Designed miniproteins, single chains, continued (2). Designs and how they scored, part 38

Each design is a single chain, and the fold is of that chain. pLDDT is the mean over its residues in the fold that is shown.

## One batch from the design tools (miniprotein)

Design m5299
Fold by ESMFold2-Fast:
Structure m5299 (fold): chain A 84 residues (1-84)
Amino acid sequence: ARELIRRALELIKRAALESPALSAEESTALVLRAIGLELDLDTGDLVAIAREGRRMADFILSKDPDNPDAREARRLLDEALAAL
């Protein structure tokens, strides 16, 4: 589960930086939030981290529904949540 969440957070950061549908402010906020979640991966609640990551991926997809990194991140997070 932790490895899937880590991969998904990397994909969320990439999606946030590369999506043309997001403002610079939205991209910055998402990247900083993803970094915060990554720092918590070793000691934090993996269910809470995965749920927050899923909300972030869903936010990107609400603006950019065809973003491949955000779609893959959501898939990995759904897989992680099913295993937790």
Scores: mean pLDDT 86

Design m5300
Fold by ESMFold2-Fast:
Structure m5300 (fold): chain A 95 residues (1-95)
Amino acid sequence: SKQISIDQLVDGAVKVGEEAAKLAEKENSKLGQQIKDLVDQAKKNRKDGKKVIDYIQQAADLAFQAAKEGKRGAELGGLGNLLEGYADLLKEIEE
């Protein structure tokens, strides 16, 4: 994954995060809006690796929280796992 550009990882995380926000909004509108804001902040701060990692990890945590709220737990849990995976890959590159 060290040959994958940071931009590609951020773009992937943003796409997954946008999907998580839409699904979370259907279970809990406030959590969906919070995930959307964190993803938008990651996109705006894409060149600040530490901030991007922090925003994506927070989005993953909120996706896991939204997974407990209703019927979309499997899908939201899966998206949270993907967001954690992107954050972990970004951490390895920043180290």
Scores: mean pLDDT 85

Design m5301
Fold by ESMFold2-Fast:
Structure m5301 (fold): chain A 72 residues (1-72)
Amino acid sequence: SEKDKLIEETLEEIYEIAKLQHLRAGLPEEEAERLAKEETAKVRPVLETFSLEELQSLLETLRKILAQLKAA
């Protein structure tokens, strides 16, 4: 469904942000990936409670955050 696609896209952005933050904190890549995956999995139930409009807004915000982090 459209909502399921938005949830998956939102989780991908959360994962990339979390991974990048852990890498910048000095964690090894394997540990950063593992922690980011665990943290992202915990967010899924919360996103299921969101409306389509809330998911779209969150996804846009997360994409901007990731772009800013990559540019720094």
Scores: mean pLDDT 89

Design m5302
Fold by ESMFold2-Fast:
Structure m5302 (fold): chain A 60 residues (1-60)
Amino acid sequence: MEIEKALEEARRTLEKAKETFSKEQVLNAADAVIDNLSQYGEEARKEAERYKKEIEKELE
């Protein structure tokens, strides 16, 4: 599995989304990313969940 590449692409997409979309829309996108990455393994899901929490803390 190419988990590292998938995580990098997900982070890049969410960073761009933060500029274009509202925080609620970005958090919804992060949830979809978590769901998709969970299919690639526990570590991928954990990283995606951590990034979503970081976004929540930044945006409140």
Scores: mean pLDDT 72

Design m5303
Fold by ESMFold2-Fast:
Structure m5303 (fold): chain A 80 residues (1-80)
Amino acid sequence: SFGRQLLQSSRQSNDILRRMGDLSRRDPRFRPYYDRVRDILDQGRQLVSRSQTVEQASQIMSDTTDRIRTIYDDGVRDRS
């Protein structure tokens, strides 16, 4: 259960990072959003590497994914 949730959150976070990277390359105005997404995801991954359980890792990645999704949504809204 937690292992599957961790994999799903990791997949979603990687998709968000990829989409933000694509947007940033096409429009430099998205660069600050991309940099913030990358920084938050890097911090989340570091916390996951320090976690003692799969449950803790899953919660960290879920929270990280929610944070970067909010930044993605804000960036797209501000530029649409």
Scores: mean pLDDT 87

Design m5304
Fold by ESMFold2-Fast:
Structure m5304 (fold): chain A 66 residues (1-66)
Amino acid sequence: MMMMRTDVRRAIEGLKLAGYEEVAELLREAYRAGAPLEGILQAANLAFTGKVEEAKKLVEELIKKS
């Protein structure tokens, strides 16, 4: 079982609760790919502020650079 950081897990759960399931799944994929935690949390913050499209783009770039 992979132990996910509490801050990353809270971000993913919060995004699902807010209805941003696709962004939550992308964040999980980025975390699995070894993306920087700061980048993952920044993308989560963008989604929470309603900039979900920008969050998706940032997460996709983090995954691509992994």
Scores: mean pLDDT 77

Design m5305
Fold by ESMFold2-Fast:
Structure m5305 (fold): chain A 68 residues (1-68)
Amino acid sequence: SLEELYAAIVAAVPAEKQASMRAFLDQVATLPPAHQAVILRWLAEEARRAGDDALADRLEAAATFLES
């Protein structure tokens, strides 16, 4: 689910940034699906840069689903 995916994103950031990431994702969840997809693709690029290919793949799959 998107909620489980967003929880995984929060868990992937340093502890001191988790509250800010959660607040950001809470705002993203209120956006139209097409806008959520853009944000998720951006987060996928950042995850891939960090070497988290598994998270990047999950984010790209979710973005594709939201665009459909």
Scores: mean pLDDT 84

Design m5306
Fold by ESMFold2-Fast:
Structure m5306 (fold): chain A 75 residues (1-75)
Amino acid sequence: EKEKKLEEAKERIKEELKEAEKYPELMPLVEEAAKAALEALEEILELGKPTPELRERGAALTRELQAKYEEILAK
């Protein structure tokens, strides 16, 4: 199950990265967020449950990416 969840997450991220290729200015941020998300997921799976700290970190990264995305597109 742990391997399956990581595989599914990697596949989703791969699809997202291909979509983001049309926005090269966003690509570094998407790649950075994807890497952080996979690391957080692996830690959650290793601990057997999502901790408040790991969930908060994931939410913060998502908010940061969203803010940067909006800033770049709003130009």
Scores: mean pLDDT 69

Design m5307
Fold by ESMFold2-Fast:
Structure m5307 (fold): chain A 99 residues (1-99)
Amino acid sequence: DIYKKLIQIVDSILKNPPEDLEELANILKGVEKYLQKAVAENPDRKDLEEYLKKTQELIKKIEEAAKDPNISPQTRKKLIDEAKNLLEEIKKLAEEMLK
């Protein structure tokens, strides 16, 4: 069950959120893989496609930011907060798919 696995992964990340941006990007790539499978199995679900796209766009932003040795604490916090918010939305979507 892809949705149960997606919830488990998201819960694991939210319980122990990474402080390092490179680690955060790698963890989000794990979420991306499960979203890709969910989209492939449910091609008519536009919300799954949207969350996959949002996840991919956020990964690119975080990877780009991780290359900056002088990144501000404010920018780092914003990216971590964006990731947490996206993960909460993905969890809610996965929970709705199980109802």
Scores: mean pLDDT 83

Design m5308
Fold by ESMFold2-Fast:
Structure m5308 (fold): chain A 61 residues (1-61)
Amino acid sequence: TEADETRRRLFAAARELIRERGYEATTVSDVARAAGVSRATMYRHVPAPGLVLQAAAASLA
């Protein structure tokens, strides 16, 4: 689905940004921009984008 695709793009972008900048320096807005997703599209398909950020951080632990 479009929601699955958006979530996958956000997850990949979050992992990259967290690796380079650290979790505390990475925002949901930065992740959306890096993924090529508008904030409106992000919230439409992923109501809790912070959980994607947390999952990405956990995958790097």
Scores: mean pLDDT 79

Design m5309
Fold by ESMFold2-Fast:
Structure m5309 (fold): chain A 108 residues (1-108)
Amino acid sequence: NEEVINDIICKILTLLKNLDEEAYTRFLQNFFVSSCSYLDQPEPLFGEPINLDKIPVDLRFLALGIGVGANLSPEKRDEFLSKVVPLLTASNVTNTKRFLLGFLLGLL
């Protein structure tokens, strides 16, 4: 279960990196995912980013959503959302809702 969740999170971060490299770099100032060994996640010059793998599973999609929403360029939102929803639906409805709620909170 947690392994499947982490795989989906890694795919979402890969999508963010490929669609908006600058947003991905900004995201890494606040968060990282230690289980995503194939993603380049350089340490920020200052501060301690939060490891998403250490956040309770029920809150990981919410936290991921906040990080993405806060950093994603406005012009890339529609393309990102059209591509991320199919990845989220491979998890479940609750995790999809948590991510989207986090995304909206990140926009504030």
Scores: mean pLDDT 82

Design m5310
Fold by ESMFold2-Fast:
Structure m5310 (fold): chain A 98 residues (1-98)
Amino acid sequence: MMTVEELDKKIKELEEREKRLDEEMERLDREIAEARAAGDRDRIRKLLEQQMDLGVEQVDIAVQKVILGKEIKKLEDKDKTPNQKKLVEELEKIEKMM
């Protein structure tokens, strides 16, 4: 079983990946809006392909979060760190929104 420290390290790595994806998504949204305004269909297509690739990476991060959440749930509540509790709360909130 992973240690509390190893779980926190993986949570931080996933948060850093999400931050980078959010920044790339914001860039793509802006560029797509510019391409749409210009009527550049070829550029729109290329940018949408990049957005789909980022979407696949977002799904991978979500899957890894679910796996980590399952490992965290094996810990007693007393042993869970604030970061671990935050991840579990985030996953439960997403499940309720489905």
Scores: mean pLDDT 80

Design m5311
Fold by ESMFold2-Fast:
Structure m5311 (fold): chain A 99 residues (1-99)
Amino acid sequence: MQKEAYEKLEKIQEVLDEVGNLPVQSEEEVLEAVEKKLKEKGVERETFEEIISRFGALAREVAANPELSEEEQVELAREMLRSLGLSDEQIDELLKRAE
């Protein structure tokens, strides 16, 4: 439904893929590289911080509930992406690209 949210997530995914191929040694170096590349692609820092905050919250929820099945973890990720304004079709497309 929100094209803007989808486009921003697509750009973030591209940046994460690019940074994942870099020889970085620390989480801080990864974050700095991601922020720099996102600025180059026109993604606002505030949007990135909101998305990272939501992913961080999801990661904490999964870590707090080690009994969660893989299917339940995927559903939590889908629920978060829906909260960002993505349609189920857009979520399916992003998840296929992440595989």
Scores: mean pLDDT 67

Design m5312
Fold by ESMFold2-Fast:
Parts: structure tokens; C-alpha cells; sequence
Structure m5312 (fold): chain A 95 residues (1-95)
């Protein structure tokens, strides 16, 4: 059995990764390859930073970093896809 904290960390990682994958796939389906590539880079950066903070037991900092990184990514993608930018901002607000 895993601890409640480990379970919540895995759920957070899974939901974050799935949400970014959905956004990337929507961008690719709409022919917005630059937006998809930006989301891929954002996702790699975000997941690496979040995973390291969770391993250090810094759960509150991991959530804060995720929110800040998603908001920055939304600003960067807004010129390419306003709909994806809004999705990333909405995801950040739910963290």
C-alpha cells in the first residue's frame, strides 16, 4: 500500500501529464505545430521540476511551480492558440 501523500502526488503527476498531452494533441489536430512543440517543451520542463520537488517532500512548492509554469506557458502560447492558453490558465487555477 502507498501512503496518502504518495497517492496524491501520483494523481497530480498523472492529471498534469494527461492534460498537457490532450492540449498537445488538440494543437496538432488543428495544424498548430508550433503550439504543440511549445507544449511538449513546457511539459518536459514542468514534469522534471515537479518530480524533483515531490521527491524532496516539497509538495506546496511543487504545486506553486506547476501553477507558475502553466501560466507562463499560457502567455507564450496565446499568440499561437488563445484556446490552448485559456485551457492552461484554467488548469493552473485548479491546482
Amino acid sequence: MISKEEFEAEVFRALLAMSLAVARNIARQQGKDEAAELIDRLGDELMARVDELIKQGKWEEARKVARETLRRGADEVEGLSPEIAEFLRSLAEKL
Scores: mean pLDDT 82

Design m5313
Fold by ESMFold2-Fast:
Structure m5313 (fold): chain A 75 residues (1-75)
Amino acid sequence: ALELLEEAKRAIEEGDLEKAIEYLEKATNLAMSTADDETRRRLMELASRAVKALKEGDKEAALEYIERMAELIEE
């Protein structure tokens, strides 16, 4: 899941928003498949906020949400 979040960050830097969203969704689904209910809920909320930020052009906010997701996955 972490590798897919890194791919999402790379896509954001390259301006490929469709690719960034694709990798973010894949990372979220993989992380949720092994997470408890509380962690799954947090991952879903962070992913939703990151996607919204990307669609609104808020690259900084999107990267912050992706970083929070990475922290949850590494726990």
Scores: mean pLDDT 80

Design m5314
Fold by ESMFold2-Fast:
Structure m5314 (fold): chain A 77 residues (1-77)
Amino acid sequence: EERKKKADEFVRKAEEAYRSGNLDEAAQYALEALKLDPSHPKALELARRIAGDYYRRGDWRKAMEIASAIHEALKKL
């Protein structure tokens, strides 16, 4: 119960950072949310968007790191 509540808070912070254009901060919060709740739909969706944004700006290493975290989360389902 507390883990899901903390995941929701991290998702909210990730969305705020993403809207403000702080992609690195958004990525960190989204990854923390996935560590707490690997099945969180908003965290998974946001992490995928962030990975795509990193890829489009040429930060392929960061894109791969986010993609790996998504794969790890899906394995825990």
Scores: mean pLDDT 83

Design m5315
Fold by ESMFold2-Fast:
Structure m5315 (fold): chain A 65 residues (1-65)
Amino acid sequence: KEIFEELKKIASPLERKVIDLIEKGEVDLNDYKKIAEKLGISLETAKRIVDNIKRRIKELEERRA
């Protein structure tokens, strides 16, 4: 919800596409294969993007009391 709005402000264009898919309920952060298939990218790239998103979420959570 609110954290996804903040994520989109700091995310790369490709990370933003993954966040949009999660918001729509099409994929979850652990569904690397589905993310890769939806975006037409490799499984390795999908894992890297998800790891980057998870890191950004943690950074945002650390800023929220």
Scores: mean pLDDT 77

Design m5316
Fold by ESMFold2-Fast:
Structure m5316 (fold): chain A 108 residues (1-108)
Amino acid sequence: SAMEKLEERKRKLLEELFRELGVSDAEIQEIIKTAEEVSKDNKKAKEYILSLLREAKELYEEIGDEFSVAAIEGEIKKVENSKEIREFDILVAQYILKKAKKKKEEAG
């Protein structure tokens, strides 16, 4: 369907962003598989995204990046108020956490 093609295009763009962070193709495929599995239950998907965003926030707090902390707090509020969580939303949260981990490594 048109929606399946759009989700595939979004996944391809995020795969490139993960590669830019130095994530291996094998790990990217595991990340996608996890997002596909978790997205089958909206409540679990929401809890999973919130867990990833809270971990990313904590990493940015540890390095004193107040701007990234505030941005992630905004994303947490959007997820808490969201009625539907899609696979792409999970992939974005996974990307946010990978980026936070890389920034923490660069700082310490």
Scores: mean pLDDT 86

Design m5317
Fold by ESMFold2-Fast:
Structure m5317 (fold): chain A 60 residues (1-60)
Amino acid sequence: LTEEQIEEAREMILAGESIREIAERLGVSQRTLEKALGGNYGSIYAGVKLREIGDELDAE
């Protein structure tokens, strides 16, 4: 899953869509989507985002 797909999935969850419908729309399995959104994948994603923001700030 790309970051863009994960962000789109989060928006669909806020709209009240099920994990199954979101996974179908993104062309991935429900298991892959659940892992990307929660648990250890969510923690890893948050860490990566913080690092990316740091690099972007240094560029200014």
Scores: mean pLDDT 63

Design m5318
Fold by ESMFold2-Fast:
Structure m5318 (fold): chain A 68 residues (1-68)
Amino acid sequence: MATVVAELDVPKDVTEAIADNLAEQDSVVSATVSEDGKTLTVVFKTEEAAQNFKDGALDAGLKAELTI
């Protein structure tokens, strides 16, 4: 399993909507939002799925860190 932590400069409700959408994906174990809504933590079943998510987040201009 691999974890991606993404930092967002958006309202908490937007981050929660993103987390809900991610939690519906078969490759995702869990998606959680920090208390301040500025950090999204996603746990993936595979390193490949985590890397794809990180690449997409970086392409969208977000800060994202992959931990294996």
Scores: mean pLDDT 79

Design m5319
Fold by ESMFold2-Fast:
Structure m5319 (fold): chain A 90 residues (1-90)
Amino acid sequence: SKKEVLEKLLKVLEEVRELTRKEKLSVEEAIKLLEERLQKLYDSTPFEERKFFGEVAREIKLVMLEGIENGLSAEEILDKAIEVVKKKLE
């Protein structure tokens, strides 16, 4: 279901956010880690949900790019991405 995709995306984002805080990852390192985790999640996602996954992942990427342009920290960029997914879960 779309809700399950959003819940799994949120979990991945929160886990990457915590690792970024704990390990003091740079923006580049945090993005690379997130891309690796999202690819693994995509590969395990049912084929019928992959289009929806891709649409949400694109929105996450756009918000993160905006955060980079605005000079936000890695943690702040991930917080913006988390907010996007949380708003969709309402």
Scores: mean pLDDT 89

Design m5320
Fold by ESMFold2-Fast:
Structure m5320 (fold): chain A 70 residues (1-70)
Amino acid sequence: MSLEEAEKQDEIKMFEWMLKDPEIRKLILESVPDFDPSAPMTEEKVEAILKALTEEQFLELMDLYVEKVK
């Protein structure tokens, strides 16, 4: 496994974990209205979320993730 592939898998796992939280899930759904939260997370979905989020929304999402991981 390359370093880049490992980082992509970590991103997918992070977003799968995030979507289990109702507050984070709501933020993602507000940013990506056509997103299906019940479908499995893929690299393409992670990229779609990241492209749809503003810089401010991304920072809010990361702050929520850090708070939940504690």
Scores: mean pLDDT 72

Design m5321
Fold by ESMFold2-Fast:
Structure m5321 (fold): chain A 76 residues (1-76)
Amino acid sequence: MDEEIEAVAKKVLEEFTEEELEEIVEEGKKIAEEELKKTGERTVETVEKVMEKLAEKYGGGMEAILELKRKIAESL
């Protein structure tokens, strides 16, 4: 499950530089914090919003990377 998504993400992430990976993580965290600031709640809807915004920015095929962002949103 998460391991499989993480393995796919790792394969995709190998095409990115370390700097790009940090940028993607930082963006996901900022989006999550902005949504939490609006709602004041850690909800599935907040996680879905983060994934939607990241998918729009990076395009299709980034689902594996977006799952990593989901874990960041859940930690908030």
Scores: mean pLDDT 58

Design m5322
Fold by ESMFold2-Fast:
Structure m5322 (fold): chain A 65 residues (1-65)
Amino acid sequence: SMKQERVKDTALIVGAMEGVEVKVEIEGNTVIVRFKHDSPAARKAAEKAKQAGKIEGVDVKVEFE
């Protein structure tokens, strides 16, 4: 729970830093990070979110709408 919430917070922060809209859901040990568009900024935010997941031992699934 705390690990997943830290990864969720990081995903929201990196999305804001890159200027992209992000929706984040937690399902078990998986943090699902959804971006409205596939863009270079969204991909950069996604990589940072995945890295946070690796550090915390949490699975990160990235989706583009």
Scores: mean pLDDT 84

Design m5323
Fold by ESMFold2-Fast:
Structure m5323 (fold): chain A 65 residues (1-65)
Amino acid sequence: MTDEEWTKLLEEILKNSESAEELYEKMSELAKKYGVKMGDVSLEAYQRLLDAYRQSEEEKRKAAE
């Protein structure tokens, strides 16, 4: 798979994930499906990623209005 396809899938997962645990589960499934090595990533790192994504989307909504 390409980096572009991976980024698109990550954004979709981030958009549809309600918690860091859900994000971790969905990303782990994709990593297994596509043979990607995930490594030992903490739930805190996933929480930061989810928070950053949500903040970015909120800023985009404010800029579009």
Scores: mean pLDDT 73

Design m5324
Fold by ESMFold2-Fast:
Structure m5324 (fold): chain A 81 residues (1-81)
Amino acid sequence: ADALVARLEALAAASKDPEVAEELRGLAEMVRRLESDPTGPAMAAAGLAALERALSDPSASPRDIAEAVMRAMVEARAAAA
């Protein structure tokens, strides 16, 4: 969880768009809440992998990045449950 939170917070701090920064900070806060969830480690790992993949796509918007991370975490939770 810590690695994904740190990456999301770093992206928010580097963002020039305040709406994008708030979206990324909100996502980081959601990931922090996963620390109390038994599926949290699997969700955080999937989210981090999705973040790295999205960042390697030059056509990805900040919204696409956030959606990819959320989708990966939801799919990981379904697979872990």
Scores: mean pLDDT 76

Design m5325
Fold by ESMFold2-Fast:
Structure m5325 (fold): chain A 118 residues (1-118)
Amino acid sequence: NKKEKEEEFRKELQKLVDLLREDPLKAAKEAVKLAKEYLKKDTEFNFKAANEFVKIALMALTLEKSSYYDKLTPEQQKYLDELTEEYLRANIEDKELEKEELEELIKKIEELLKAIEK
């Protein structure tokens, strides 16, 4: 039911916030995984939850940027810089992405995370 889904979301969000403090790159991976799971259902709540998880992933990438930036290609570095700046600005304005934009962003974050793990 809706109340159980909201409680599960809050618990997952808290786990990610705690993980963000301890291991930001792991938090980014887990956040992307959760965003993909929530996007499997076409509800307003699931889209909002997925947006919140993607914001955490981008925040995590920004926090650890100096530790992995040199492992990225110049094109990936430019893309990361543009993504983190634009999305952080959108967060200040509380703008939610549409499903297609969110799915594309998740894919790009996964590509960056895979490059960092090399």
Scores: mean pLDDT 77

Design m5326
Fold by ESMFold2-Fast:
Structure m5326 (fold): chain A 93 residues (1-93)
Amino acid sequence: ALAAQLAAEQEEEARGIATLEGAIEEVKRLIKLKKEGIDKDPMTDKPIEERLKIAEQLKKDAEEALKLAEETGSLSEEQVEKLKELLEEIEKL
């Protein structure tokens, strides 16, 4: 149905941005914990090194998908601005 198609497209765009944002924040959180000498993630009870590998892979996958969406004109003006902000945060990691 058309309504289902439109909802799926909006959800996919929002999911992409949210996924990259979450992955960046997760990488930042884990880096801070590692700098503080914390070996185990208090949220997941897993080694920080394992969590960082997972978060960095998710970040790379989301970044590639969103860059492609930007190139094809699939992102809204607000999403483009958010992507620029997130790419600057990635460079600071």
Scores: mean pLDDT 75

Design m5327
Fold by ESMFold2-Fast:
Structure m5327 (fold): chain A 61 residues (1-61)
Amino acid sequence: ISKEEVKEIALEVGKDLKEKGLPEEVIKQYLKGVIEALGYLAGLSEEEKEEIFKEVLEELE
């Protein structure tokens, strides 16, 4: 799994949760968990995981 794949998966998860009408704070918590787990598997640094989290949140606005 690549950094780009982690971002795409997190974005799809975020879109799905937003479509289901979950509160923004709940969506943020799930996305943080998804990015942490997948980012760990992808060998990403903490900085790279934070970058993906920020980018995904910006794209969901």
Scores: mean pLDDT 83

Design m5328
Fold by ESMFold2-Fast:
Structure m5328 (fold): chain A 61 residues (1-61)
Amino acid sequence: SARGEALILLKKLNVPPNERASVLKRILGEAEVLRIAFKEPTVSKGHLEMARDIVKLDLQR
């Protein structure tokens, strides 16, 4: 599932437990934007990985 893949990616970011829900929501939101942009019926692992990279860059600022 998209949520399951996002949780695996979230663990790799080493996000503190109190921030995990907000970061997960951001990854899923960015992945949904990418899904719509690529005109795909479902969120792919590739969309989730791109979304993770976008969120990771924002967290490093």
Scores: mean pLDDT 78

Design m5329
Fold by ESMFold2-Fast:
Structure m5329 (fold): chain A 119 residues (1-119)
Amino acid sequence: MEAEEVFKKLVELINKDVKVGDEFEFTTAGRRYRVIVVDIKKEGNKKILLMVVKAEEDGTVRLAVYEVENGELTRVIYTADDQPPALRDAGLDEIAERIGIPREEVEKRYAQAKEKLDA
């Protein structure tokens, strides 16, 4: 499934030495994706990244927290532009709680990352 192959590529990027503001591009299953790293946290053995991912073919944008422990993806919390408003709102609230910043700050950083991906 496309989602599994995308997660494999994202985990490969997360396991490299990446920094806040880094932009990446990859292709998997014949589709191109652009990624911006919005925030990075470390909690014990966990590496936690807030990233924005855009699928170039359909323009779908996803904001997500990726939790990686011992090089393996253990949790994903996400919201996407194509979701119903209630699910988008729930995803934003969960992301804000997990990263430990206000929802308004999450929304601001998401908007800034989307602007960069549209350039």
Scores: mean pLDDT 81

Design m5330
Fold by ESMFold2-Fast:
Structure m5330 (fold): chain A 100 residues (1-100)
Amino acid sequence: SKKETEENLKKLLEEYKKQKNYEQAVTLLAGFIKDAIVNNDDEKALEYLEELLELAKKAPPEVRESAIEMLKELAEFAERLGREKVAEALREAVEELEEL
């Protein structure tokens, strides 16, 4: 059921992207980043972060601001779990979005 849930969530992400539902797509990707951090999968966390960053750049300002807050929370979470490389990348992504 977990594998089926993960595949269904990935399909949902693609549907949100097609619909330009940036708020839901960004929220779902933030969840994927958090799961990757918990599972000690830095590579997956960084892949999902890159995708979130691309979508946030295309999103309306209010969605970008929401994404910035989610990324700040994820950076603190990653730092507390000792995922320093991911925490640094999350902080850099916040800076990049704030400069838009």
Scores: mean pLDDT 87

Design m5331
Fold by ESMFold2-Fast:
Structure m5331 (fold): chain A 98 residues (1-98)
Amino acid sequence: GPPLTSPVTITSYWGGLGSIEEALEKLEEWAKENKVEIKSIKVIEDENASEKSYVTVTATTTLDEEEKVVGIEVEIIAEDSAKVYEEQREKLRAQQAA
């Protein structure tokens, strides 16, 4: 049968990260320190976001036969921080109204 490689998703958020460029720099530094290959980077930008100051990084990990991390596939999502905070407030209001 095919080798049982289970992709493991690692989600990280860097508080105070103001740009996609900062996310890319931190990602490259992390990969270099951990000797992990960045196989792909996908950037998703909210087209309606003016500042894109809320950046979320999700990495899908590729493991070898010994369960050692050898590569990552990265998705970077950039949104307006004001929009994210308003969505969080609306969710809290909905929970109190129920």
Scores: mean pLDDT 64

Design m5332
Fold by ESMFold2-Fast:
Structure m5332 (fold): chain A 58 residues (1-58)
Amino acid sequence: MAPTNEQARAVHRYLVEERGLSVEEADRATAKAVIDIMESGRPATLEELIALAEKYAP
């Protein structure tokens, strides 16, 4: 199940505001996390998306 646009925006906001990533870094990390969840075929919580995006953050 694909993550919602709301979940993706929340992850991006967290990375920029709380982690201090640039918009470009947050865009890449969020996109990779979303793709991973879509490829897994399982639903994801916002917390799981944040954890995956953190893995891809520099």
Scores: mean pLDDT 77

Design m5333
Fold by ESMFold2-Fast:
Structure m5333 (fold): chain A 84 residues (1-84)
Amino acid sequence: ALAEAQARVVAAVEGLREAILADESLSEETKEKAAELLERAREAARAGDFDAAIRLVREAMEIVGRPDEGRVVAAWIRAVAAAA
C-alpha cells in the first residue's frame, strides 16, 4: 500500500514537472524554479513524506500561476496517502 502510494505520487509529480518544462508560455526562470521544487517534491514522495510533497507541489504551482491546479494535485496526493 505505502510503496504503491509512493510510486503513484512520484509518477504524477514527474509528469507535472515534464508538462511545466514543455510549456512554451512559461519563462525559463519560472520553469527552472518550479522544476526544482517538483524535483524536491518527487524526492519527498519517494521517502514517503507526503506532507512535504504536497507543500512543494503547491509552491511550484503558485510560481507557475496555477494555484487552483496546485490545490487539486495536493488534494489528490492527500487522498492517495490516506488510502495507503
Scores: mean pLDDT 87

